# Ledger of designs, part 8: designed miniproteins, single chains, continued (5)

Each design is a single chain, and the fold is of that chain. pLDDT is the mean over its residues in the fold that is shown.

## One batch from the design tools (miniprotein)

Design m16247
Fold by ESMFold2-Fast:
Structure m16247 (fold): chain A 69 residues (1-69)
Amino acid sequence: MKPEEVVMELAKTFGLTLSKEAAELLVKYVGDDLKKLTEELFKLAQFVKGKREVTKEDVEKYFKELEEK
C-alpha cells in the first residue's frame, strides 16, 4: 500500500477524512514511518478540532506553526 493510502486509512481512525493531496503532503513532511505518521495525525486531529475533512491547506498551516518552533 502506498504511504499516502496508509495515512488516509489511519486518519479515519481519528474521525478525519484527508484529501489525497493532504495525505501526500503529510508523508512529505513526516516520511513513511507508521509510528511518526500516527503521532502527527493525532496532533493534526487536535489542531483541526471540530473539522472532519482535512485539506492540503490545513496540513500546510499545521506544519507552518511547527516550523516556527
Scores: mean pLDDT 77

Design m16248
Fold by ESMFold2-Fast:
Structure m16248 (fold): chain A 94 residues (1-94)
Amino acid sequence: MASPWQVLEAAAKQALSDDDAVRAYVEGAKKVYDEAVNGKVTVDQAIERLNQLAADLIRQAEAEGRASEAVKDAVGRAVTLLMFEIASIAQNKE
């Protein structure tokens, strides 16, 4: 089954024409996730940063005429799944 990361990468590839931009976006999201899981940022900070990255991705997709409802939905779903996973991990960390 595709992981949330595979879903996010697929959505980014649909949104962006540049493979390096796709990698930068996915790596940026992974960095936020890893920092949250390691307790280096709060859940709220991680959520804000993931939303900022998603908003930037969608703006670039809109500028390229690639921001379909399917792309927006796929990005939103992947980001939402990552946010719930971060919140769940943080709730179990003391």
Scores: mean pLDDT 77

Design m16249
Fold by ESMFold2-Fast:
Structure m16249 (fold): chain A 88 residues (1-88)
Amino acid sequence: SSVEQKAQQLVEDFKKQVDENKDDIDKVRALADQLYQQLLSLPLSPEVVEQIVVELGRLATEYDAQGLTEVSEVLRLLLQRIVDAYLS
C-alpha cells in the first residue's frame, strides 16, 4: 500500500541520516523523535509496525556491535515507543 511504501521510505531515510550523523548523539535523538512523529501521522497496520520494529532492532544491534552504544540505546527506546503507540 502507499502507507507501507511511505513508512518504508521514512525508515530508509532515517537509517541513512543516522549513519551520516552517528558521531552526533543529539542529532541522532532529534532524528529518532522526527521519525516517531512522522510514523504517528500514518495509519500503520500491525504487519508494518512489526517490520519497522524488526528493522530498528537490527539497526540497534549493528550499532551496538560497532561500539556505538548510545546510538543503539536511542534506537531501542524508539522501537519501544513505536510498539507502545501501536500496540496499546
Scores: mean pLDDT 89

Design m16250
Fold by ESMFold2-Fast:
Parts: C-alpha cells; structure tokens; sequence
Structure m16250 (fold): chain A 97 residues (1-97)
C-alpha cells in the first residue's frame, strides 16, 4: 500500500542519514589525525562538504520518490557519487603518510 511504502521509505531515509553522518564524522576524525598539508586539508574539507550536499539532495529525491524502482535508481546514483568522493579522500589520506 502507499502508506506502507511511505513508512518503509521514511525508515530507509532515517537509516541513510544516520549511517552517512557516522561515515562523514569518521572521515573528519581521520583527516584531523593525519599530517595533512593546508592544501590537502582544504581539498578534504571541500570533499566532505560535497558529501553532505549529495546526501541532502539524495534525501530530497528519496522523499519525492513514488516507487521502489525510483528509490533504487536514486540509491544507485548516490552510491556512485559517494564512492568517488570517499575514494578521493582515501587517496589524499594515503598520500599524507
């Protein structure tokens, strides 16, 4: 039913927001502990800001979604974008050693 879909979708959005907040916090902690140049820190801060933006935009899209097919498409694009951002952060952190 539409009511069951909206309830399950709310739970999915809440879990996504919780998990991503934890992931971003963990990356911020790793950046704070790393011996980063000012340029490396500025780049990581920009990437973390982009992660927060992508999450916010994805949450808005998920709230507007009308089917599990739409939810799946949104989550697939989200996963691709977030993986690219995380990979760049990981590469910067690895190069700072």
Amino acid sequence: SAAAFEEEKRALIEELERMEAQRIAALEQRAAAADLSPEQRERIDALLAEMRKVRAETVEKLRAAKSWEEVGEILLEYAKKMQALVDEIDAILASAA
Scores: mean pLDDT 91

Design m16251
Fold by ESMFold2-Fast:
Structure m16251 (fold): chain A 69 residues (1-69)
Amino acid sequence: PQALAEWFFQLPQSSRQNVVKFLKKELEAGGPKTQATIEALQLLTKDPRFQQLNVDDQVAILQALEDAA
């Protein structure tokens, strides 16, 4: 949903990094929320604001998706 991307991109950089770390942990846990977490990260990469993130945040999200594939 668009609301998740809007919420995420309004966060300070440090808070965005913490959210990415949390989502990576959810993927590692392999629980019932794994698919929803993958969809959330994919939604973030498709948002035009993704390219406005610093390189570290972009790499962290892309690596999390690659590791989940």
Scores: mean pLDDT 74

Design m16252
Fold by ESMFold2-Fast:
Structure m16252 (fold): chain A 85 residues (1-85)
Amino acid sequence: MVHYRSAEEQKEYLLQQLEALLEKEKNPEVKAILRDTLARVKELVAQGAPLEEVRAVVIEGYRRVMEADPSRREELGTLIDLLEG
């Protein structure tokens, strides 16, 4: 896997992605999951956690969203694939 951006830049991008998803979200249950995921990612970034751990939390958050709203599976599955690949 080729990393074009630094680990810190990738963490910043993931925070921005979560915030953008949260801002656009209308489903209260999905919004709560995204808020929890964002809070966990912010804590990990503040603690200097490795990118692998931050990505794992984001992926788990997206899986929870897919369980709460199965209509989002295709969209979020693609985002998970991009984070893993």
Scores: mean pLDDT 80

Design m16253
Fold by ESMFold2-Fast:
Structure m16253 (fold): chain A 51 residues (1-51)
Amino acid sequence: MLSEEEKYELDSMIKYIQTLPPERRQQVYDNLSKEIKDPEAQQRLKEAADS
């Protein structure tokens, strides 16, 4: 679904979110979702933040 470039960026963001405590993950997801216009990428980031 995502291009290789988009997957690389998304993987980096997911790794960053996973370094944060759970409370901070949702805040970072909210900030990143404003920069990411693709709904599929937003959904994957949300799943990472909610994990």
Scores: mean pLDDT 74

Design m16254
Fold by ESMFold2-Fast:
Order: structure tokens, then sequence, then C-alpha cells
Structure m16254 (fold): chain A 58 residues (1-58)
């Protein structure tokens, strides 16, 4: 979808800002988005990985 990448970037930034370790979550989010852009993972997988990274940082 047209906004999928923008949505993932927005979610990564938001989750990093509320995480217990924002720097770690931001770094992990960047890698997840890069994998998504390369076609290695689906939107659902990217969202799942972002959620897990945020929970792990709390």
Amino acid sequence: MKGELEMLRGWADTLASVAGNPEQVRATGTEIIADYEKGKISTSEALARLREATIASQ
C-alpha cells in the first residue's frame, strides 16, 4: 500500500519515544524498516518485530 513505509517509520519513531531504551528501539526500528524496504519481511512481520523490540526495552 502507498503509506505502508510511512506508517512503519511513524510507528518506529513513536515507539522509540515511549520506550525504556529509546536509542536501542530506534536502532532496531531502522533495521526492521531497512529489511522491509529490501523485501525481506512483510508489513505484518515488521509490525510484530517493532512491538517486540518496544516491549523488550521496557
Scores: mean pLDDT 76

Design m16255
Fold by ESMFold2-Fast:
Structure m16255 (fold): chain A 65 residues (1-65)
Amino acid sequence: MAAAQAAVEELRALASEGGEGVLEAARRMAELLLEQVRKNAPSEEFLAEAEKLLEEQLAAVEEML
């Protein structure tokens, strides 16, 4: 949670200055990272943990949109 929370706080600060475009870009970037993790995951356990963290980050960004 700490890494996702810190990223969301930084995005929130940027959004207040840069607007919704920054949040949309962050959402797109998280989706691309999730795809890369799925292709390059060394194990199903790693994939599940990484997917959970990225999904939590996406949900937080969606709440801000």
Scores: mean pLDDT 67

Design m16256
Fold by ESMFold2-Fast:
Formats: structure tokens, sequence, C-alpha cells
Structure m16256 (fold): chain A 62 residues (1-62)
């Protein structure tokens, strides 16, 4: 449906933004690997990206 198509596009844009944020945070972690808050933020971003990826794939199966 057109609604499902728009939902997929919105989720893919959100995923792309989170992937860019993760790349920036990972660069910061590389510069300061002892920063537990940055490491936790990177971990949280990876988990959210994986969650969105699974939702997108399920929507595409319809």
Amino acid sequence: SEETKKQIELLEKEKARLEEELRRVEAQVAADPEDEALRALAGGLRREIERLEKIIEELKKK
C-alpha cells in the first residue's frame, strides 16, 4: 500500500540518520576509548539501528 511505502521511506531515513550519528560517535570512542558514556551511546545507537532494520524488513515482506 501507499501508506506502507511512506512508512518504509520514513524508517529508512531515520535509520540513515542514526547510522551517520553512530559513525560520528564511533570516531569519538576511537579518540577516547575509556569514555564509558560514549561507548554506551554507541551501543544504544547500534541496537536502535538493528531494531529499525528488522522492522523495515518485516514491512518489505508484505
Scores: mean pLDDT 86

Design m16257
Fold by ESMFold2-Fast:
Order: structure tokens, then sequence, then C-alpha cells
Structure m16257 (fold): chain A 72 residues (1-72)
């Protein structure tokens, strides 16, 4: 769903702050699954990408929790 993907992006922007993560990198993850629903695999891929960027573990954990709410 486009609405769920938009919510996912809003969660990332809200928690990471504007400019801390390249929007293009997030969009690449989302576009790789453009015809799929927000899934545990997409959330894990996004979280793994954030870890690769060196974000603190507590921020990563908070993002995972917020993103997993989209699956409910």
Amino acid sequence: SEELKKKMLEILEKNLGVGEVEPEHILLILSASENEEVSPELIEATVAHMKALGLPQEVIDGLREELEKLLE
C-alpha cells in the first residue's frame, strides 16, 4: 500500500530528523517492493540499512517498534 509506505517514510523522518539519512536510500528500499505490501522483510531491510549507516542501537530499536506497528 502506498499509504503504508508513506507512513513508513514519515516514521523514519520523524525519528531520524531531516538530513540524517539520505531519502534516496530509503526510497530505493521502498521502490524495490513497490508492488508489495509493507512486510517484515521490508522493515528488516530498512532497519539493516539504518544499522549500516551507524545509527545508535536505541534509535534502531525504536524505529523497529514503530515500523512493526504498520503490520498490525
Scores: mean pLDDT 65

Design m16258
Fold by ESMFold2-Fast:
Structure m16258 (fold): chain A 67 residues (1-67)
Amino acid sequence: SLQEEIERLKAQALAAAVAGDSARAHQLMLELLQRLSTVLSPEEAQELADKVMKEVQEEAARAKAEA
């Protein structure tokens, strides 16, 4: 399902962000946006991708602060 794909890409992006691999995290978010764009309007896809990216950044920052 789309939701399972979103969660998988989010988890991979979070792991990359925590590891300090910003390029990989960015690539995974572009993959998410591309996949969302196949089922959503460009505006909806961008909004959802931005929301997921914000969640990844917040979770990565929290993980680093608690290390």
Scores: mean pLDDT 80

Design m16259
Fold by ESMFold2-Fast:
Structure m16259 (fold): chain A 79 residues (1-79)
Amino acid sequence: MKEELEKKLEELERLGVRDYLAGRISVELANELGRLLKQIEEGKLDEEKAKELIRRLRESGADELAEMFEEVVKLAKEL
C-alpha cells in the first residue's frame, strides 16, 4: 500500500465516523464504506460498488465524505 493512500484511508475513516455520529449516514452506509476501504487497502478496487456508495453518501448529505472517498478511489486506480 502506498503511504499517501494509507493516510487518506485513515482520514476518510475518521470522516465516516464523524458523519455516522452526526446522523448523516446510516450504520449500513458506514459498514459499506468500511468494507470498501478495507478492500482498497488489500489492493482490490470495486469501481461499481464505489460509485454506488458515493451516490448514496451524497443522497444522505455526506458530500464531503463522498468527495474524499471519490478521491481515494481515483488515487487507488491511478497506481
Scores: mean pLDDT 78

Design m16260
Fold by ESMFold2-Fast:
Structure m16260 (fold): chain A 70 residues (1-70)
Amino acid sequence: NKSKFASVASAMRILRIAGVSEEQVFEETYKQLKKLFPNAKDEDIKKASKLIAEGKPIPEDIEKKILNSV
């Protein structure tokens, strides 16, 4: 759901601020989102995970595709 997605994104951005590497944050974000949204397209999860790891906003269309996969 949207609140779980937002919680993962927030937690992962905090890890980046705390000095965890972009690559490690990407891997952890991907793992967490795949567990929450197992039916989401892998490419959409990877795009969202990359944007979170880079500290960039996630486009609404990507977020909706992931959320609607459940």
Scores: mean pLDDT 82

Design m16261
Fold by ESMFold2-Fast:
Structure m16261 (fold): chain A 86 residues (1-86)
Amino acid sequence: MELSEEEKEAIEELTREYLPFLVELYRTPESRLSPEQLRRLWEDIRKRLREAMKDRPDAEIDRLTAEVLGRLVRDAVERVEEERRR
């Protein structure tokens, strides 16, 4: 997929907004990560990506949403692990 600079900026904005929230969530026991919270997060990220990427088909937005969410979760877990090593 070819991402424009504007689309990359939209993804970066999402990362800056949600990463601190997910880090805080993962500092709390994993049982706090409910299916409903994941669904709401998916829907919000998807909506924001769709607004930024109006020319892309829904299938591409869905794939990007999964990729962004997966990266956010991984980065949040890594940050919590780094803090625990200190």
Scores: mean pLDDT 75

Design m16262
Fold by ESMFold2-Fast:
Structure m16262 (fold): chain A 84 residues (1-84)
Amino acid sequence: MAALEAQARLVVERAKAQMETYVELAKKGVISKETAIEQIQAVRDEALAELEALRAQGADPALVEELKAEIEEAAERAIKEIKE
């Protein structure tokens, strides 16, 4: 139980860090805004899939739903920051 919860939280932390990196790259003009948005969406989708795999392994469904919402919110905020 505790190990699956720790893994689920780590998935969220890693996804947020990756999304932040793409926001920074877009702001510096290293990649296009369109490319950054596509990469943030890919990171979101991958993290959501990892959380579903952890749910299948026995992670708390309520925790997984909360963490999925947190990933989706982080992606939405990152995309809005790029479009600003």
Scores: mean pLDDT 87

Design m16263
Fold by ESMFold2-Fast:
Structure m16263 (fold): chain A 88 residues (1-88)
Amino acid sequence: MKPLKAEEFLERVKKTLDEGGDRVDFVRQSLDSTYLELVIHDADDNVLDTLTVEMTPEEWTRVVEEVNRHIQELRAQGRTFVPAPPRP
C-alpha cells in the first residue's frame, strides 16, 4: 500500500463507495508517524480497497467528516450501509 495525500485519499474513498462499498472501517495508526488506514468492504465481506495516508490530526478529522457526509448522501439516494464490527 502506498501513502496518499489527504485530498487524494478522500477522492479514492468516495470513488470506491460509489462503485459498491457498503462498509467502511477507519483505523488510525500512530507509532512514529500518523497514518490512517481505511478498509472498504462489499455486502459479501470482500475487501474492495485498503488505503493508507499520512495526514495531520486536523486533516484526518476533516477527511472522516467528508467521508461520513458522502455516506449520508449515498443513503439519501437509497444506498444501505452496514455498521463496522467492533474491534477485538
Scores: mean pLDDT 62

Design m16264
Fold by ESMFold2-Fast:
Structure m16264 (fold): chain A 98 residues (1-98)
Amino acid sequence: SNADIRSGLMQGHSLLVRGMLQTRDQALIDQAIALMRQALDLAVKKGIISQLEADIMLGMVLIARGVGQVADPPDTAEGRAQIEQAIALYQQVIAQLS
């Protein structure tokens, strides 16, 4: 359902933002952001979210990325796990929309 897709995107967003403040794994973060961009693009194309909603979600993640890079966060297993969970949610959204 549209609600399930929106829920998956919001949960993925929350996990990615929290994970980026708890890890220095830039490759994992890059992978998550790439999948987020793909999931948002598909959700816009399917009319589930607006382009404005997608732009806001992406903007918030990129701000959090910038904060994480400046803040020199701890590199924790919990932070990595949160990003891996975000990746799984974005992959699930992409699969549902493809």
Scores: mean pLDDT 89

Design m16265
Fold by ESMFold2-Fast:
Structure m16265 (fold): chain A 84 residues (1-84)
Amino acid sequence: SAAEEAKKEIAEIISEEFSEVFQEIAEKRKQGIELSDEEVLEMLREATERIIKKLEEKLKKTKDEAKREVLQKEIKTLREELAK
């Protein structure tokens, strides 16, 4: 369905952004750079903001109402997570 397709695309965007962050963390640690928990959390917050921006751009290009609903729900959930 259109909603299932949107959920898959959202999952791919989320996975790609967090994978990139974890790769950067691993590379820095391999170079002997010690990252604090606070620095790691900040990197994850920045990645979440990039995900939200990508989903908002996707929503702007999406005309299918079921896909729009799924995108809007995910954006709201991610915004709520950032507010914690």
Scores: mean pLDDT 87

Design m16266
Fold by ESMFold2-Fast:
Structure m16266 (fold): chain A 78 residues (1-78)
Amino acid sequence: MPERWAEALKFALKGVTGTVTIRHNGSATSQQAIAMAQAAFPQVQFQLVVDESITEGVVLVFPNGKEADVGAWLKSLA
């Protein structure tokens, strides 16, 4: 599943510049997906915040203050 989360992160980050905050639960899967997104978007400054209330995936906070729950989005594709 890390590749699906990385794909979701790449989709959410398309055209985004500046600072993106990633809230994650510290799981190996979320860390792998984050690493893949960072490799694909080196121009984006990522701030990583551990939030153990996140049960699945990650939540992205964009520079404009909008949030995207990547775990919920990924679940909607299943």
Scores: mean pLDDT 70

Design m16267
Fold by ESMFold2-Fast:
Structure m16267 (fold): chain A 94 residues (1-94)
Amino acid sequence: MLTKEQQERIWKASLGFDVEELKKVVEELLKEGYDPQDIIDAIASLAVFYAQLGLKEKAKRLIDFAKELMKKYNIKPSKTAQVNIKLAEKLIEK
């Protein structure tokens, strides 16, 4: 489980509107041995958050990054992550 401090690091990196900064934080967490599924869940939740704010490009980049991580690490997304990705995709279409 990600600590509150680690969740805050991911959230703060996402605020910069730079996906490359978020990628660096995620790579550091993965090197530290954190569960890639927990990281994908956090990114999917952020995608919904930014989609709800009308930040469609940011939300799309977060969705794409979550899908990239799932493919790279051969991870099955949680049911929560699947629901959040679909919700974010639906919100950015409006």
Scores: mean pLDDT 76

Design m16268
Fold by ESMFold2-Fast:
Structure m16268 (fold): chain A 64 residues (1-64)
Amino acid sequence: ASFDDEVLQALAEIYRGIGKAEGDPEGAVELIVKHLEKAGRFDEAERVRAEYERTGEIPEVPEL
């Protein structure tokens, strides 16, 4: 795995925790999606958004 992939996964976990603690899962999902798109991971960004819309829960970022 690249350094960027490891950092992105760590950031996603941090945002998920903040979203749960603050009661703002939509904001957390938006931050995760924004970072994935910035890293060029558009397919993963779409998947995260779609999973959240389907389940109402912040999805786990898949292993890179």
Scores: mean pLDDT 69

Design m16269
Fold by ESMFold2-Fast:
Parts: sequence; C-alpha cells; structure tokens
Structure m16269 (fold): chain A 82 residues (1-82)
Amino acid sequence: SIEEAIKQLRELLEKIKRAKTDEEAGRLALEAAMIYLKESSDVTKAIGTVLRVIGLILDGSMTKEDAIEIVEEAIEELEKEL
C-alpha cells in the first residue's frame, strides 16, 4: 500500500541520515526509489527518479545530501496520492 511504502521510505530516510559514506547513502536511496516506483501511480515521474539515482551513482556524484533530497521528494509525491 502507499501508506506502507511511505513508512518504508521514512525508515530508509533515517538510515540515510545515519549513513557514514555517500556510497551507503546512494545504495539506500536506490532502494527507496525502487519502492517509490512500485507504488507510484505516476510511473513516468517515478522512473525519472530511479534514473536520476542511477545516474548520480554511476558518475560518482551521489552525495548524502542528494540521497536525502531524493527520498524526501519521493515521500512528498506518495503523500499526494493518499
């Protein structure tokens, strides 16, 4: 459900805030983006989020701050669907 997805994303967000490396934060952000894609009714926007995360990881530009922002935005988008 969307409610369970939001709960999972909030738990991942707390893990990202506690992450010691950008690589750890990026991995957690990818997990969150995949949950967002599965539950979102706006599939195009959710695919865009997943591709953004993958792109940042692949070019080595993912930061913990980017990971936090992306997951917070995904939570906000799912909350609009409640």
Scores: mean pLDDT 88

Design m16270
Fold by ESMFold2-Fast:
Structure m16270 (fold): chain A 82 residues (1-82)
Amino acid sequence: MDARVEELTNEAIERIRAAKTVEEATEVVIETVRELHAAGASRTQVELAIGELATEIRLKFGEEAAKKVLEAALAELDRLYA
């Protein structure tokens, strides 16, 4: 993974761990998808990052929250890489 992609993903993981609500965590994931795209990340790199972020959300907020965030993140991914 590109150093910038790793940096943005790690920052997002820490922000998710600090998040108080699923809504806040969702905002972090969507912002991170947009930042990764702006940084020139490939679709595959962003998909891998989304997977890592969804795992962190699952651990903190549970399966239902992770599924909801994953759906929103993949929709944003499809919009940006259409």
Scores: mean pLDDT 86

Design m16271
Fold by ESMFold2-Fast:
Structure m16271 (fold): chain A 75 residues (1-75)
Amino acid sequence: SAAHREAALAALDADVEALLARGREAGVPEEVLEALREAAARLRAAIESGDEAAIRAAHAELLEAARRLAEAIAA
């Protein structure tokens, strides 16, 4: 439903914003933060499209971007 899609997008936005804030506080490079933003935008577009294959692919890219951000924070 549209309500479920809206809730999923709101949760994604909140989670991504929290990760970006943590990365900024840790002083990670802007290129790493931008990669997470771009991956999140792709997942947002995939969710809005309703294409399950696109959602799976975009979600995998978001997890990879989050992993790279976590590594940058640990460095």
Scores: mean pLDDT 84

Design m16272
Fold by ESMFold2-Fast:
Structure m16272 (fold): chain A 99 residues (1-99)
Amino acid sequence: EEKLKVYEAINELGLDASDEEIAKKAGVSVSTAKKYRKEILERRDKWEKIVSDALEKTGNKEEAIREAAKQIAEELGVPYHPFIEELLKPLVDEVEKKK
């Protein structure tokens, strides 16, 4: 699954990594890496809302990350995987800083 490999590469390298670095890490074409990186960036505002709502519902950061990761995995059409939780940790910190 190329999409999952791209998301794992972004999680390890960071979202600011170049399309070429993500492609090399994931073992996919630069065009494929660019497509899925853009998908993540375009959905970031929606993901911030999902994380914020989960934090209010659970009152617990770890539980909120799991709830948000499950919803985001379903939205992206990928299996629930621990790397999605890792991808969301910086986003949770950004949401908390805004409060």
Scores: mean pLDDT 72

Design m16273
Fold by ESMFold2-Fast:
Formats: sequence, C-alpha cells, structure tokens
Structure m16273 (fold): chain A 73 residues (1-73)
Amino acid sequence: SPSALDVVRQRLEAAGKDPEIAELVLREATRVLFLITDPKKVTEAYEKILDAAINAESVEEAREKLRQLVKDL
C-alpha cells in the first residue's frame, strides 16, 4: 500500500542510506505490488527488498540485489 512505501522510505533515511537507494527501493516495492496479489507475500518481499538495500555498500550493489530479488519472486 502507499503507507507501506512511506514506511520503507523513512526506514532507509533513518539508516543513513543514499537517497538514490531509497528511490530504487520504492520503485521495486511498487513493482512488487503489481506482480504479487497475496498481501502476506508482499510483506515478505518488502522485508527482502529492505534487507538487500540496507546491507548494500553502494547504489550499484543495491540495484543488482533488487533486480535479482524481483526476478526470483
């Protein structure tokens, strides 16, 4: 939902991540909403997306991890 995306943005900013990483996460989280209809699976996907982004050392690493994650969903 839109409120879930706002929470994702706030968590990334609180973690001190690059704003570009936050934008990538929001784009992939939005894509997941169109690919997955089960709300429980959406929540699980959001957790994986956040973990990948928070643990990434760079924007490029975050992008690659998120791309792989969305393909595997």
Scores: mean pLDDT 72

Design m16274
Fold by ESMFold2-Fast:
Structure m16274 (fold): chain A 60 residues (1-60)
Amino acid sequence: AEIDLTALLEGWAPGLRSGDVDLGAALADTSLSPEEVRAILSKATPVPPEEVREAVAALF
């Protein structure tokens, strides 16, 4: 089945603000590469792109 990475990222956005989701753990569970996550971050999300980019930068 094709993974809807956009919907997955939108699901993470509320958790990123509250600290309920660990991006490292989420990436490990989904088997997504950092490059794939960065590609999705270019899309519109409920969290401002700069804020999401900073969270990813802190992860890597």
Scores: mean pLDDT 52

Design m16275
Fold by ESMFold2-Fast:
Structure m16275 (fold): chain A 90 residues (1-90)
Amino acid sequence: ATVTVKLTALSEDEVEVEVVSSTAPVTVSFEYNPETDQVTITVTNLETGAVRTETVGLPAVGETEEVTLELRSVEEEAEKLKAEAEKKLA
């Protein structure tokens, strides 16, 4: 599944996170770290239980940034890693 979220910097230490598109039902949570000026976004796929976490820099106050996250099941991620390992051996 793919989800796109939009971050809006409301102030120096306040951010709004909005889901602008999603191909699956998801829950989004976020945490702002003022020491690093970064936002950690956690997206959970409610159908598969897959979780993806991304850390992005906070945009300038009044600016927006869009982040696209791809959620895969543990099994799908394992198959991808296996395929990539096989390509390196060839």
Scores: mean pLDDT 72

Design m16276
Fold by ESMFold2-Fast:
Structure m16276 (fold): chain A 62 residues (1-62)
Amino acid sequence: MDLVSSLLELLAKEPDLSEQTALGFAFSYTDLPEKDAASLQALAQEFGLSQNTINKLKELAL
């Protein structure tokens, strides 16, 4: 899936993120029925992502 690959590439550049966390977030995000900023923010916070990483993800996915 192109979106999953793009998310994983972005997350792989963040040294503080585990591969397991990155994979879990990417697959959970693709399974969301609505891909809006609020859903992305809430999901990323559940996975413990920093606000800086969340902002980069919003630029990529929204």
Scores: mean pLDDT 76

Design m16277
Fold by ESMFold2-Fast:
Structure m16277 (fold): chain A 70 residues (1-70)
Amino acid sequence: EEDGVMLSVVESAKAKSGELGTGARMLLEITKRHPNSKEPALDEAVEMVAAGEWDAERIEKLVEEAKAKE
């Protein structure tokens, strides 16, 4: 869930380097705005972080998708 995944994302970002750190911050903001969203887009965000394919544009797309699904 978002609780554990948020911690995992930030830790992963610290372990690797800069870009993931920014992504983790974005996830935090997304969760802050849409804590009760059906988070299908957040699922994609976490998957990207796990795969190491984190990108701001992708995250923004996921944010918009999550927002639309509110």
Scores: mean pLDDT 55

Design m16278
Fold by ESMFold2-Fast:
Structure m16278 (fold): chain A 86 residues (1-86)
Amino acid sequence: KVNVIAQQLVNQNGVLDSVILENLKALASENDKVVLANEIANAAVSLKNDGEVDLQKVEEIATEIINVLNGGDLVQSSINIAKLLK
């Protein structure tokens, strides 16, 4: 499920739509938000960079995912994630 969300995030160039957000919230209800966000961010960065993981990008994307899960600005977080997934 983490890999499915990560793949959707990469395919949508960092845009967190309502479907991805609902799937994220469902997983967050059963899992630690910080751990979940870092796992999704790591998988997304790895997918975008042919298996290379930039830890700074992972931390920044995970922070944006956590902000969205806590009711933050979905549009702004999507823009920030899109820039990080270049």
Scores: mean pLDDT 80

Design m16279
Fold by ESMFold2-Fast:
Structure m16279 (fold): chain A 114 residues (1-114)
Amino acid sequence: AAAAKAEAYEARYKEALAEIVKEMVGKEVAVQETSAATLAAADAAFEEAGKIKPEALEKLKLADEKVKEVGERRRAGTPVEELVEELREWGKETGNTKLAEAMINALLAAEYAK
């Protein structure tokens, strides 16, 4: 089901996000430390990152909005191939190529992993 694949994509991206955030800000964030990440916990992590590197916070906020957008569009039945192409362009346009690649990898893994 598209909803289950969207959930798997979001979960896989969150696993990759913790490592990417550590590289971007030089600090580990608690994205994976809870059995269920709350929106409040994600917002707190982004705000904390912004205190360290404001440019990293901007990229993380754009990525958070994009991961939610892609998840919702996948639930609506948007083909994964369209989402992959849009993520490549989004990464180029925003300078978030590493985060875009992580989202693409998570989306493809959720779609095609058996």
Scores: mean pLDDT 69

Design m16280
Fold by ESMFold2-Fast:
Structure m16280 (fold): chain A 79 residues (1-79)
Amino acid sequence: SSLLEELEELLERIKELIEKAKEAKTVDEVQSLGKELHELKEELDRLEKRARTEEEKRIIQESYEAMDEAEKIMVRKLT
């Protein structure tokens, strides 16, 4: 379904954000990535409301877990 494709693309974007977060060296870089993470979270929240299949729900869950990982990396860099 087109929703599955949107979810897979969103998950890939989140994974790219995780890699950028790992490489971030400045507070400004981390803050910029944090804003991008917030936008991706809002997109994921919208897609979650459309999810009906177990496959769609699995990718959504994986995406939320990936977002949590990204946030933890960013928080560590700011502490």
Scores: mean pLDDT 88

Design m16281
Fold by ESMFold2-Fast:
Structure m16281 (fold): chain A 83 residues (1-83)
Amino acid sequence: MALQEYIEKNSSEKEKEFLKLIAEAAEKNKGKATLESALEEAEKKLIEEKGWKEEEAKKLRKKVEEMLEELKRRIEEESRARA
C-alpha cells in the first residue's frame, strides 16, 4: 500500500498539510534531516507562516507522530511476514 493512499484515507486536510511541510523540510535538508528535526521545522512553519496557535500545532504534531509510528509498525510487520 502506497504512503499517499494511507494518508488520503486516514488523514484530515490539516494532517495532510503538516505532512507536506515535513516532506518540504526533508527535501530542503537533502536527506540530512532527522524525522524529529523535520517535525520541529513543520511545527514552526505552522505557527510562524500559517498563523496557527502553538497549542493546536503541538496537538497536530503529536497526532502525526502517532500516525507515522503506526505506519512504521505496519511496514516492519509486512517485511517480517515476507521473511
Scores: mean pLDDT 69

Design m16282
Fold by ESMFold2-Fast:
Structure m16282 (fold): chain A 84 residues (1-84)
Amino acid sequence: AEKEAQAAKDHVLAAGEGYKKGDKGAPEYAGGVVGAAGDGFSAGLNGGAELAIKAAEEAGKEAGPGGKLGGDAAINSARGMAER
């Protein structure tokens, strides 16, 4: 669970670094990668919710405004699952 969330975080952070280096597809790419992080969270439902939410928040910061929008979507999905 935690490992899946951490792997998703690492993947999204790497995408954010690519954006910082001038990737003009940042909003679209960050959204896709954050979506993958959400899938990782789904695989790690057992206590992974907190780590997945934090990973999405950090990824959003790194990727900039487009990444933040994708991160917010992933966080909302994670919270919905955690509440159920």
Scores: mean pLDDT 53

